# Designed miniproteins, single chains, continued (2): the designs that were tried, part 111

Each design is a single chain, and the fold is of that chain. pLDDT is the mean over its residues in the fold that is shown.

## One batch from the design tools (miniprotein)

Design m7837
Fold by ESMFold2-Fast:
Structure m7837 (fold): chain A 64 residues (1-64)
Amino acid sequence: MEGVKETQKLLEELSKRLSEKEVYAIKLLIQGYSLGQVARLTGLSVSEVDKIVKILNEESLKRQ
C-alpha cells in the first residue's frame, strides 16, 4: 500500500545527488524495464544504468 510514497522519497533523495536522467532511469527500473531499454530511453550508457541498479540493490538490501 505504501510503495508509491517510499518510491517518491527514494527519488527525492537521489535527485539531490543524481541528474534528472538518472532519476528517470530509476523510475523506469522500478517499472521493470531492462538495462538496455532504460539506457535507450534516458540517453545514459548501460554502465551508468548498471550503477543506478547497484544503488537500487543497496536500498533493497536495506529493506530486506
Scores: mean pLDDT 72

Design m7838
Fold by ESMFold2-Fast:
Structure m7838 (fold): chain A 61 residues (1-61)
Amino acid sequence: HMRARAEQLVAEVAAELGVTLTDEQRARLVEVALRALERGWSDDEVKEALRATLEDLRAEA
């Protein structure tokens, strides 16, 4: 239930930014989204956190 929603939000953010995620990046973003959703964050708040996390991951590469 929550995991499917987290996966959907990750896919939406990746599509919005025009990026193709590695399996490792996707897994990490899904866990970030899942934790935020479990804490009661809105979809918009989760997407903002995912954008920030993806920016950090891309800077590491």
Scores: mean pLDDT 80

Design m7839
Fold by ESMFold2-Fast:
Structure m7839 (fold): chain A 77 residues (1-77)
Amino acid sequence: SSKQAQQLLDQAKQHLQQKNYEEAVKYAQQAADLAKGVDPQLQAQALSVLSEAYGELGNDQKSQQYSQQARQIQQQL
């Protein structure tokens, strides 16, 4: 549900603030998966967290990929 996806996104953001980037990726991926086809705005936010976390981990390719996906979804809102 969107409520469960929101809780996972909140956990991802908390881990990101704590610099627990691997945990942020795990929670944000789960949030994005649950929001897919249900809550495009939440999906875009989760993909933005994935982009930031992968950027901090030095994975520029995935960071750019998720950033682009988030922007594409936002254009449809």
Scores: mean pLDDT 89

Design m7840
Fold by ESMFold2-Fast:
Structure m7840 (fold): chain A 66 residues (1-66)
Amino acid sequence: GAAKDGEAAAKAGAAGDAAGAATSGWHMYQLDPSNEDGKKAAEAGKAGDAKAAAEYGRRAFLHGQS
């Protein structure tokens, strides 16, 4: 569910795993379309921007906690 995907995104972001952050962020965005950070994580991951993907993945998780 959304909580599990958010936790996975945060862990991936903290570890610098751009692909993991992108995947989890995309799942968060699909569950909550207002979570633009999840969408940005997926887009950054596809572009090969590991730093941006990790940071947006982390933010996507924090958005879900709000």
Scores: mean pLDDT 68

Design m7841
Fold by ESMFold2-Fast:
Structure m7841 (fold): chain A 90 residues (1-90)
Amino acid sequence: MYYSSDDVISNANRLSNADKDSIIRAFNQSLRDNGIEIGPDDSSILNNRIRNAKNITEIIQIIGGYLGSRGIDIDTIKDIISQTGIRAVQ
């Protein structure tokens, strides 16, 4: 299975609430930098899903799933995920 690689990466690095808040800020900035607008309801739902995520893999799935559902191409999704990770550690 090419989408169940959780078996390979399932060493759970649990994220703190502070880490999740940094990721949320970085994600919102990455959306702005890529010219992507999201409504307040979608923003609230995404932020809550990120806060309830168990690990970084779930956060990547949340972000990728949402952006894919909006018809955003895979290269742009990869750029947003990369930018979010870089900004969240700064």
Scores: mean pLDDT 72

Design m7842
Fold by ESMFold2-Fast:
Structure m7842 (fold): chain A 61 residues (1-61)
Amino acid sequence: KLQDLERVKNMALRLLANGGEDAQSAKQGTIETAVQLAGEMLGFSLDAGTVQRLAQELQQL
């Protein structure tokens, strides 16, 4: 669901900020790791394509 993906993105942004990273300047792999971890923390199973797409969306903010 779109709403569930927004929750994952918001959690990923918090994880990046806690690590001292900005989504625009962080490496794609770092953002993908944050998205994957956010999904796991929220109980969502994310495939690699979804992780990559959400990471790209965060970089384009």
Scores: mean pLDDT 76

Design m7843
Fold by ESMFold2-Fast:
Structure m7843 (fold): chain A 72 residues (1-72)
Amino acid sequence: DIEEEIAERAGVSKEHVRRLLEEAKEAKKNWEEIEKQLKDVPSSLDKTVELAKKAIEEPGKGLLEMIEEAEK
């Protein structure tokens, strides 16, 4: 599962990963409010906002991508 993959790649416990994912879920709850505020941002920032939103909505994938970038 994705939690085990993140734990193995980051060298941390699965419990630690679960805590981080819970914190990301709390960020997701607040994202709807932030998203409404960002509706009027310039289109040049749209791609950055979409990437941030995806990372918050799918924190497991976001964490894996961050680990892959850090390993470069």
Scores: mean pLDDT 62

Design m7844
Fold by ESMFold2-Fast:
Structure m7844 (fold): chain A 71 residues (1-71)
Amino acid sequence: SSPSREEIVELLRELAEEHPEMSAAELRERLIKRGVHPVVAALLVRELVERYGEPITAEQLREFAEELENR
């Protein structure tokens, strides 16, 4: 099963702690390796790229995680 929204929020925060910046492809791959379904990973990465462009920074991931938590 796909991780919950709470689990995805924590994964994004964890990735931000480990990586100062990432390409869309790197973020998608890292989410998939952590158990996020490929379709869900693609949708999350698309939203991040539409909002921030590339590369996606740790600060942008933290901001997006906070917004996702508040949905």
Scores: mean pLDDT 84

Design m7845
Fold by ESMFold2-Fast:
Parts: C-alpha cells; sequence; structure tokens
Structure m7845 (fold): chain A 78 residues (1-78)
C-alpha cells in the first residue's frame, strides 16, 4: 500500500541521512563525492524513490549539515 511504501522510504531515508551526518562530522564532501555516494546508495538499495529523494535533497541543500539535520527532523515528524 502507499502508506507502507511511504513508511519504508522514510526508514531508508533516515538511515541514509544518519550516514551523511556522520560523514559531515569528519569532513566536507565534494560535489563529485556526493554524486558517487548517491549512486552507491542506489546500487545498494536499488530503490528509485530513494534515489530521486536524495537527488532532490542534494539540489536543495548540497548536503549542508544544517539542512541535513532539518530534513531528518522533519522526516521523523512526517
Amino acid sequence: SAKEEIERLKKLLLEVLDEIEEINKKRYLTPEEIEKFIEEVYKKYKDISLYSALKLLYELSEFHPSAIKLFRKELEKA
């Protein structure tokens, strides 16, 4: 169902956002490294909705630490 797909996508996004926050604590990612990270997430999960969400988040925020924290917080509320 759509509800189950949304909950699954939410869980996967939270896991990926946690990974991004851990990387951001240690160093800045270049645009090339971010693109490679998104491609590797797609290879791991093979989920087009997750891939599309990550591409959109990147375009909106460039994975800036403040934006990632905000997205994670809002996603938990959804």
Scores: mean pLDDT 80

Design m7846
Fold by ESMFold2-Fast:
Structure m7846 (fold): chain A 98 residues (1-98)
Amino acid sequence: SERVEALLRRAEEHADAALGYADKISELDPELGKQIREEIEKLRETPLDVKASREYAKKAQELAKRASEANPEAQEYATQAQSHVWAAAAYKELAAAL
């Protein structure tokens, strides 16, 4: 449906923004940044599977928090990545409910 497609486009936009912040984290912590990116890419590419989307979002947020705890400069990027990951998962959940 058009409503589902619009919500999925918003989810994709937020996932893409989160990937940008994961790339910035990768410059400060390459291993954690790569792991954050991988979980966000899974969230972005996963079909309408609410459970899988929630699990990928949770892992990305946990990894971003670890990056912020290890490097003070990563704190701003981790906060932004977490916010965009939350939004992406929320839009996917709204799409699945329609």
Scores: mean pLDDT 88

Design m7847
Fold by ESMFold2-Fast:
Structure m7847 (fold): chain A 71 residues (1-71)
Amino acid sequence: GGADAARSGRQAAEAGAAGDAAAHATMGYISFKEAATPEAREYGRLAAEAGARGDAAKGSQYGRLAFEAGK
């Protein structure tokens, strides 16, 4: 559910800040899976693209939108 998506997203941000890219990716994927709507899926993809560009602020913003769309 949405609470699990938010928890996983927060853990992904913490892991990324600690420099653990694999844990960050895993928690982000779990958050995306829990959201499970087409809209949340698109926001999750945008968050991943922003992260790949090194734009953590936009990555976090799109991650939040994915969570909200899954509610």
Scores: mean pLDDT 61

Design m7848
Fold by ESMFold2-Fast:
Structure m7848 (fold): chain A 88 residues (1-88)
Amino acid sequence: ELEKKAEELIEKQYKLGAELVKKYNGESLSEKEQEELGKKLAEDIASGKNTGEIEPRGPEGLKLKEEIEKLGKEAEELRKKAEELKNE
């Protein structure tokens, strides 16, 4: 159950990453490219890595980045808790 919830949070994280890419770089990107870049951006934000050329700007972009970070941290905590339960 905890692992499934972590997967659901990661999926939401990827969707927010795609929204962020669409908002700032969507004009010349296909839907598939937006999804792939969104997934990478969400993973980079959640891990605290530099997002490269896709830097969130303004209050809305920063809010999306913050939400992605929160979802990533929640997913990581759920994964850690699931792993602890397996080792008990």
Scores: mean pLDDT 69

Design m7849
Fold by ESMFold2-Fast:
Structure m7849 (fold): chain A 67 residues (1-67)
Amino acid sequence: SMEDRIAELLERAEREAVRHVIAKDYASAIAVLRRALAELERLGASQEVLDRIRRGIADLEALAKQA
């Protein structure tokens, strides 16, 4: 289903972003989540899903400023 596809895309993007964060590559982590946000918007993901990924991007941008 589209719902399952959206959930898998979000989970995969979050896992990939975490790998970049562990490597202290915040720019790549942010880029991964921004790309996923664009894809989720095109797929018509719910506001809850879009808010979750936007929050992830904001959290990483804040973390990058502290590093």
Scores: mean pLDDT 88

Design m7850
Fold by ESMFold2-Fast:
Structure m7850 (fold): chain A 98 residues (1-98)
Amino acid sequence: SLQVRIPPIIKVKGGEDAIIPVEIISDSEGEFEVRAIAKDLESGEEIESSIILKEGEHEGKIELKGLKEGKEYLVRVEAINLEDKSQKGSASGRIIVY
């Protein structure tokens, strides 16, 4: 399995994109797809973005656009190895838009 690390809380000013720094801990080779899904805790609306980490890359930044001022989101980040799909992991955090 692989481990995903993200900050537990990300604060974003209204009108700005949320930047989620992601760290992948894995001894597996190859590329990773890293997907962030932010869910509005009131409406249940979801916003998604993804990146590809190339061979030898263990850190990245995912940008989430269109988050609404005054809202709080549960963010789930999922990573999967593209060559070995048994190598997968996830982490959760919160985004607060003020």
Scores: mean pLDDT 86

Design m7851
Fold by ESMFold2-Fast:
Structure m7851 (fold): chain A 74 residues (1-74)
Amino acid sequence: SIKEQIERYLKELKEFLEKYGSQFSPEDLAKLQEAIKQIEELLKNADNLSDEEAKKKLFEIMGQVQAVLQRQFG
């Protein structure tokens, strides 16, 4: 389900920041922490959204995360 995908991504992102967060600038770390908060809010509101709306919001947040990761590592 979309809710399971949101929960999985949230867990993976939190674990990633635990391992690699020290490699980021304070500004980029803050952006990743903001993304985590957005995912947590999306998860809390998931039952009030259609699957398509929830997927779109998740993909937008994932895009923000990828932009930060590309600047730092690739």
Scores: mean pLDDT 85

Design m7852
Fold by ESMFold2-Fast:
Structure m7852 (fold): chain A 90 residues (1-90)
Amino acid sequence: SMETRQQINEILKEMEKIIKEMDDLVLENEDKLSDEQQDRVSELYTRMQLLFLQSRRAKGQGDDETALKIAQQRLEEIREIKREVEEILK
């Protein structure tokens, strides 16, 4: 339905917002991180990008309800990654 597609689009926009916010935080804190912290942040950032790409691909396949559930699950995973990055940057 159009309503389900609108919800998916809103989730994708929220993902983009979180990724941009994390990009900015990483850039601002690069010189403050240990090598181990920098490696971990890099791994987490790569995972966020992959989850976003998978969510975009899911939108174009199958039924809208399944794509919405996938997008919701991946948004929660991205939010967990955001929390871990914020904890590292404390």
Scores: mean pLDDT 84

Design m7853
Fold by ESMFold2-Fast:
Structure m7853 (fold): chain A 86 residues (1-86)
Amino acid sequence: SAEEKRQRLLELMREIAAELRKHGLSLDVVRQAGERLAEFLEEMGYPDLAARLRKELDAATSPEQAYQAIVRAVIEALSILDKEAA
């Protein structure tokens, strides 16, 4: 269900936030976190969103740009899930 997908996404984001808090916002660490999110999005049935996230992570030249790509992907995923729940 959309609610189960939402709960799994939020749990993954908690794990990512904990990892970034402990290891800092280096480009490599943020790219690894973003790749984990992209894999999750593919598993949940959002391959186009995962592909866009990967492309934005590859194009990122700073940790801040990579982090913004993750934020945009999460906002989009939550919007899709909210529409599926309606």
Scores: mean pLDDT 84

Design m7854
Fold by ESMFold2-Fast:
Structure m7854 (fold): chain A 115 residues (1-115)
Amino acid sequence: MKELYVHVRATRDGVEIEVSAVDAETGELLTEPKRVRIEGPVSDETIDRAAAAIRELVKELIEKVGKPDKIVVSVTTDLDRATGERLLAAIEKSVREVAPDAEVEGRLGYVPPDL
């Protein structure tokens, strides 16, 4: 079974995105992970840009490895919960548009600003 993993880290400095395709039976990467960074404060425009970038990356991976059975969207942020929830919702929507037959699992994690 094929799974896609969308990892997003949102901080005051920007949004970091990584998309990978994995064989669920072996745990091996099917292709090299794709990465994109969007700089600057997270705004509505930044959320829209992140969702659009993820849509294109997911589409490229589907063209290379075929349709996934499951897509896991993981958002980690040190911003407020409402911003994290909005980002996750926008990404899940974009992913569902390019892979309507895939199961989509959303995960939201809060990372403390000071460790």
Scores: mean pLDDT 81

Design m7855
Fold by ESMFold2-Fast:
Structure m7855 (fold): chain A 79 residues (1-79)
Amino acid sequence: MHLLNRAIGLNLALLGLEHELQLLGGTSHPNVVALLQQANELRNQGLKLWSSGQLEAAVSLFEQAHTLYDQALQLVRSV
């Protein structure tokens, strides 16, 4: 039941991280691009699981995507 709120919250956090990456000059760095591609794959897989009612598995994938977005943001900030 509370997993739905967690899934919504994680997706809003991911949107915020994506906007922050865009504000910091985009995603032209090869390592950043690779991390974002992997994060987007995990997020899309999570969205498919969510649409099929697999909320717990979807939340796990969104958490993994969030970690990769954080790593991408850290790399952009380290330039």
Scores: mean pLDDT 78

Design m7856
Fold by ESMFold2-Fast:
Structure m7856 (fold): chain A 71 residues (1-71)
Amino acid sequence: MQILVQFKEGTNVDEVVASLKEQTKDIPGVSVSPGGSKNSVQIFGSDYKNLDKAEEIAKKQPGYAGSVDGL
């Protein structure tokens, strides 16, 4: 399962990815990478419950603009 998280223009995607990796390190089966579009981050989860926890963390990240599930 995966979600794509959009951040506002001018976001340093590499810094956001690093921050989210630190914040999600204790969530099993979750991985974070740069997304396929500008200012986007992709979050993968092995199960829905752990992916949902990671999405909640991403929503609290500075510059959060939106997320899309099921890409």
Scores: mean pLDDT 79

Design m7857
Fold by ESMFold2-Fast:
Structure m7857 (fold): chain A 74 residues (1-74)
Amino acid sequence: AAEYISKALRAVDAGNVEEAVKYFKKALEEIKNIPDPFERDVLEALVLILIGITKVSDPEAAEKLKKVYDEFKA
């Protein structure tokens, strides 16, 4: 999941919304297989919010959510 989120965020930085959404969807597929319900639900919610922000072209909000994700994984 982390690898696909990283690739999606790089695509956002490059302005490639279609590629970013594709990688976020791949991350969601991997997140569904996480056995911890809390971790799964939190990561799923964060990725869905990132997809929404990406579609409205708000890279600042995407960066803020990436920081939240990185903190959650620490």
Scores: mean pLDDT 72

Design m7858
Fold by ESMFold2-Fast:
Structure m7858 (fold): chain A 85 residues (1-85)
Amino acid sequence: SSMDNIEKAKLLAQLIAMLSEMDLLLKQFPNNEEINKLADEGNRLAQQAKDALKNGDIDKARALTQQLRDITDEAVAIAEALKKS
């Protein structure tokens, strides 16, 4: 449906934005083991969310997108702590 297509587009945009944010953190802290580990986990969650969207599982995609938000926020918190050290 048109509403499902809008929701899929919104979730995909959120996934792209969070992956871009994570990529910026990796460029700023390329040798930080925790940020690299969170980036690997984030990429895995993003792929699972994209697969869920492809299969029409909006609820699963939303849950995985929220997990990616949590991982991205953790990476941001680590990066902010590193800047203050």
Scores: mean pLDDT 89

Design m7859
Fold by ESMFold2-Fast:
Structure m7859 (fold): chain A 76 residues (1-76)
Amino acid sequence: LDEELRKIYEELKKDPFNEEAWKRFAELVASNIEKLKDNPEANKIVLEIQLAYGDDPKMQEFLEKFSVYLSRLPRG
């Protein structure tokens, strides 16, 4: 989980608008909510991604595209 999240973060560092990387990120988080509670390393990576891109208006606009997709993801 943490290794997968780190790989996604590296992809996002190269291309912050990589739609496929954001979809994989959203799916990993949504399907592993329970595992994230017990994995502080994975949680740290999730927070690093949110902090790096959360305050960027372009990223907020980009992530709005996933609003429908995110609402359909099952909670783990």
Scores: mean pLDDT 70

Design m7860
Fold by ESMFold2-Fast:
Structure m7860 (fold): chain A 84 residues (1-84)
Amino acid sequence: VITNFPDSAKAGDSFKVSGVTQPGAEVKVKVDGKEVATATAKPSGTYSIDVPTSQLAKGDHTVTVEATKGDKSVSLEKKFTVTA
């Protein structure tokens, strides 16, 4: 899984999680262990998900991106900060 998203976003703004994974894989974005967004990778393997910050408190969060296709799952975890 290739995943790209910013280290921070302003409270109330959305941030984009994009990357490349297996074509047709289900991509889930979790913040602090809670699922906040999902998408399906295109036939090219590319995906792009807009994640809202309106329900997130200011401060540090853990963002996990999981891609699942059949019995195979891969994940990437990164720190993310919601600013004022």
Scores: mean pLDDT 78

Design m7861
Fold by ESMFold2-Fast:
Structure m7861 (fold): chain A 73 residues (1-73)
Amino acid sequence: SSDELVRLLTAGGYYLSMREGRDVNQEALDVILRELGLDPEEMRRRFEGKSQEEIEEEKQKLYEQGLIRDWVE
């Protein structure tokens, strides 16, 4: 659903932002993603190699396409 996609994008953005500054516990993040009904491997594949700027552009494109109701606040 679009809500799940927003959560995936938000988690992905935070995940990559944290990894730029500090090591992130991959196992803990994977548990959170599974609890949200998201596939951790799909998230990694979706956001691998993307910068913070690219993630922000993806979020904006999804907002423009109407796939997300509210820009993440």
Scores: mean pLDDT 55

Design m7862
Fold by ESMFold2-Fast:
Structure m7862 (fold): chain A 108 residues (1-108)
Amino acid sequence: SALEKAIELAEKLLEELEKAAKELGLTVVEKGVSVESEKEVVATFKVERPDQPTDPRLNGVTEIELEVDGVKIRIKVELANMDADTAAALQGRFGDILQALVEEIEKE
């Protein structure tokens, strides 16, 4: 089904995001996929830098929406205690991963 395809894609995205975060020395504190309806899937990904002093100014949230065969995938990425350079590097990696997955869908 379209819903099953959206769930599978969201899970694959989270796996690639976790690899990217670990390559940058970050800790993944939360990841998961939630089905809100037959037409909407939410992917949650939270990462932190636990070895840095806590600074609330270094927290951020980014949301991205994709659509696969009428099913929305809403991706929520939360960054905790990230310096600007690391946040920028992670966002760059996320953009590349997202583009690669979209291209893979379009070819199938």
Scores: mean pLDDT 77

Design m7863
Fold by ESMFold2-Fast:
Structure m7863 (fold): chain A 83 residues (1-83)
Amino acid sequence: SEEERKRLQQLIDDLNKSAQDTQKKLDQASKKNFQKTFDIASEHMKKFKEKIEETKSEGKEKTIEVGKEELDEFGKVLEELLK
């Protein structure tokens, strides 16, 4: 539906914003401490893959929402490294 398309687009836009914010934090954290940042990124990549696999059957909207939540959580951990 048109409403479904609009919701999906909004979720994609929100996901993209979370990804951009997390990428900036990842770049900064990597410059501060590469090894620790690499270890954390590896753990969060694994968690992200597991969560996406778990939610695929629940539909596109739910999968995007969960993907955003995992990116936001990763971003928070990276922000703690920058303190």
Scores: mean pLDDT 83

Design m7864
Fold by ESMFold2-Fast:
Structure m7864 (fold): chain A 56 residues (1-56)
Amino acid sequence: GAAAEERARTLARIRAALSRVVSEEEADAFVQGLEARGLSLDEMEREAVRYYLSRA
């Protein structure tokens, strides 16, 4: 459904952004962690920003 599609697009966007500055392995691990946590779209984006600010 639309919610699942939005979630998949958000995760793909985060992974693509991260893979520009970290390894694909690190980007995949982070995205896998977000997916496992069942966060909202806004929470996933905030966690991605927090990851960068805290350096994981």
Scores: mean pLDDT 76

Design m7865
Fold by ESMFold2-Fast:
Structure m7865 (fold): chain A 101 residues (1-101)
Amino acid sequence: DGLPAGGPLKEVPKPGEILTSYNPEHGVARAIYNLDEKHSVTLVARIENGKIVAFAASVSGLDPNLRVLEAKVEVKDGVVTFSFKVLDPNGVEHEFTAEIK
């Protein structure tokens, strides 16, 4: 998805939902996963000439025990794929995949 003009991708996703966006003018792909009401994971990749040139994963929430165990980004044939694994505060591992076209 393209970012709207003025670009605040600050829509709060529903728990268990992944929101994705892609801005082709700036080569920025984002995925936001809302794990629950207190925890979300945001993945951002910058893409230049079909290659990942920068990648960041961030966690929001009040619990320091939420951890990103693995984060991967792949670009193939114009599709950006985010794959990530997080350990929640209860010690449960969650694995997610999001595609941006």
Scores: mean pLDDT 67

Design m7866
Fold by ESMFold2-Fast:
Structure m7866 (fold): chain A 79 residues (1-79)
Amino acid sequence: MEEVLELLRRAGEAAEAGDIRAAAELAIRAGELVLERHADDEVLREAAIRALKEAAKAAEAAGDTELAARAREMARRLE
């Protein structure tokens, strides 16, 4: 649990710093850990989905369509 929350916090910090790739990579890693270890935790799933959708929008705005697609796919797997 703490590891997922720490990854989501770091993803938010990266996003605030304008590091779109780091924000997306951290959000994807958080989503992977939720699926692997916390699949039944609704709060962690919702938090990861939100971070992934925000990261996908930022990646798409930056022209990184592959990164945006990866973030959206991870969010869909958590739904």
Scores: mean pLDDT 83

Design m7867
Fold by ESMFold2-Fast:
Structure m7867 (fold): chain A 88 residues (1-88)
Amino acid sequence: MEEVIELVEEERKRVEEAGYKKETVIESLKRLLEFLRSNPEAPKEMIYAVEAQLKLLEGKELSEEELEELKKVSEELYEIVKKELAKR
């Protein structure tokens, strides 16, 4: 779990530094999803949320307004995952 928390923090910083570019967010979410799926203690709700976001991003072109919404959702998702993993 410590490794997943570290990954979430690093990926969040990477996405922020890249200005929430769609491609960077997709790559970050894919890495996060792989780590969550490898963890039997990961909440199913988190896995579902990440999968849904990835399908949306990969399945269609995003407008500038949709990218702003994605930025907010991405930030909230990383915070939620970090908070859940820190519950020990």
Scores: mean pLDDT 68

Design m7868
Fold by ESMFold2-Fast:
Structure m7868 (fold): chain A 101 residues (1-101)
Amino acid sequence: MKVYLGGDPERLAKVVEEAKKRGLDLRGVYFVAPGEEVEEVEGVEMFDTLGALLRYLHQPGNELFTDEPSLVTFFKSLGIEAHLLDPSLSPEELVEAIEKA
């Protein structure tokens, strides 16, 4: 399953909606920072602990995508391969890049 980890819940929702319109099975994932108040977004999995997030990402058959370079370096140090996407891409361009990967 393709997984997109975004830093902005609103942008992440738009990416997941665009993927659904294209028939792409894409899971949106957001990590809630300590003390952050975040509204639930349809099609986005919310994690408030690093342990729960890492267990989810380590599931067999998951491909991880992110537009945050620091997260690529961090996850690689934990044995999780993440594909870096250009953070300047629109939601439509992000979905196209994920679909082609």
Scores: mean pLDDT 78

Design m7869
Fold by ESMFold2-Fast:
Structure m7869 (fold): chain A 74 residues (1-74)
Amino acid sequence: ASLLTPEQARALLEHELALLRRELAEEKDPQKAIERVNRFIANVEKARDEGLIPEEVADEAIAELRRIKEEIEA
């Protein structure tokens, strides 16, 4: 059992993802942008592994972050 409900975890991650997107919009260096996305992925994986967020919500967020990373690398 996770500490946050799926609804709470999605709301939190949507908020954090919106902040990340603002940071990425201002980042001029693609490598630094990729590093920001990788750090976010690592933080989501840690939150999942520590039982803070449900696995399905974490996996959804990681999939979205991987898409963002692919767009930066395009």
Scores: mean pLDDT 84

Design m7870
Fold by ESMFold2-Fast:
Structure m7870 (fold): chain A 77 residues (1-77)
Amino acid sequence: SELQQQANEASAASGITVHELEVELADGKLKKFYLKLEVEAKTEEELERIKEVIEKLREYLEKNGLGELEADLRLVE
């Protein structure tokens, strides 16, 4: 059905796009990190789960003084 096809297309449109990733390593250790993400989620629950993962990663980066994380989060309409 068209509805099923639209659901499949919406599912394919939902995802994570990495716009920028910068990594500096010294002596096998992470020295600097910058990640810019665009996230399109098909459900509010999925968006919340992704946000939690991003928050944990941000905490890790801040705790280690390693850099920045930017995320643009939206729901697919």
Scores: mean pLDDT 66

Design m7871
Fold by ESMFold2-Fast:
Structure m7871 (fold): chain A 84 residues (1-84)
Amino acid sequence: AEEALEEARRAVDELKAINDASGGNLGLSVGVGVAEIALGVARVLADRDPEAATEMAELAVRIARNSIAAAKAGKDSKEITAAA
């Protein structure tokens, strides 16, 4: 559970860094919001239900990675590639 949370936190942090570097990419900003919600739920569940916490952490990783991949296909994605 803690390892999955650490991976999710790292993935969300990478997405946030890419969003900051993008100069206001709306898709990345939405991705950050959704990924942070999933990570937040995982953190709340970590003490009571480590299995559910792991599942939510994995969801946060997937959202972050999909958001980064989608942004790489967009315009002005040079910094996004460097941060991913």
Scores: mean pLDDT 74

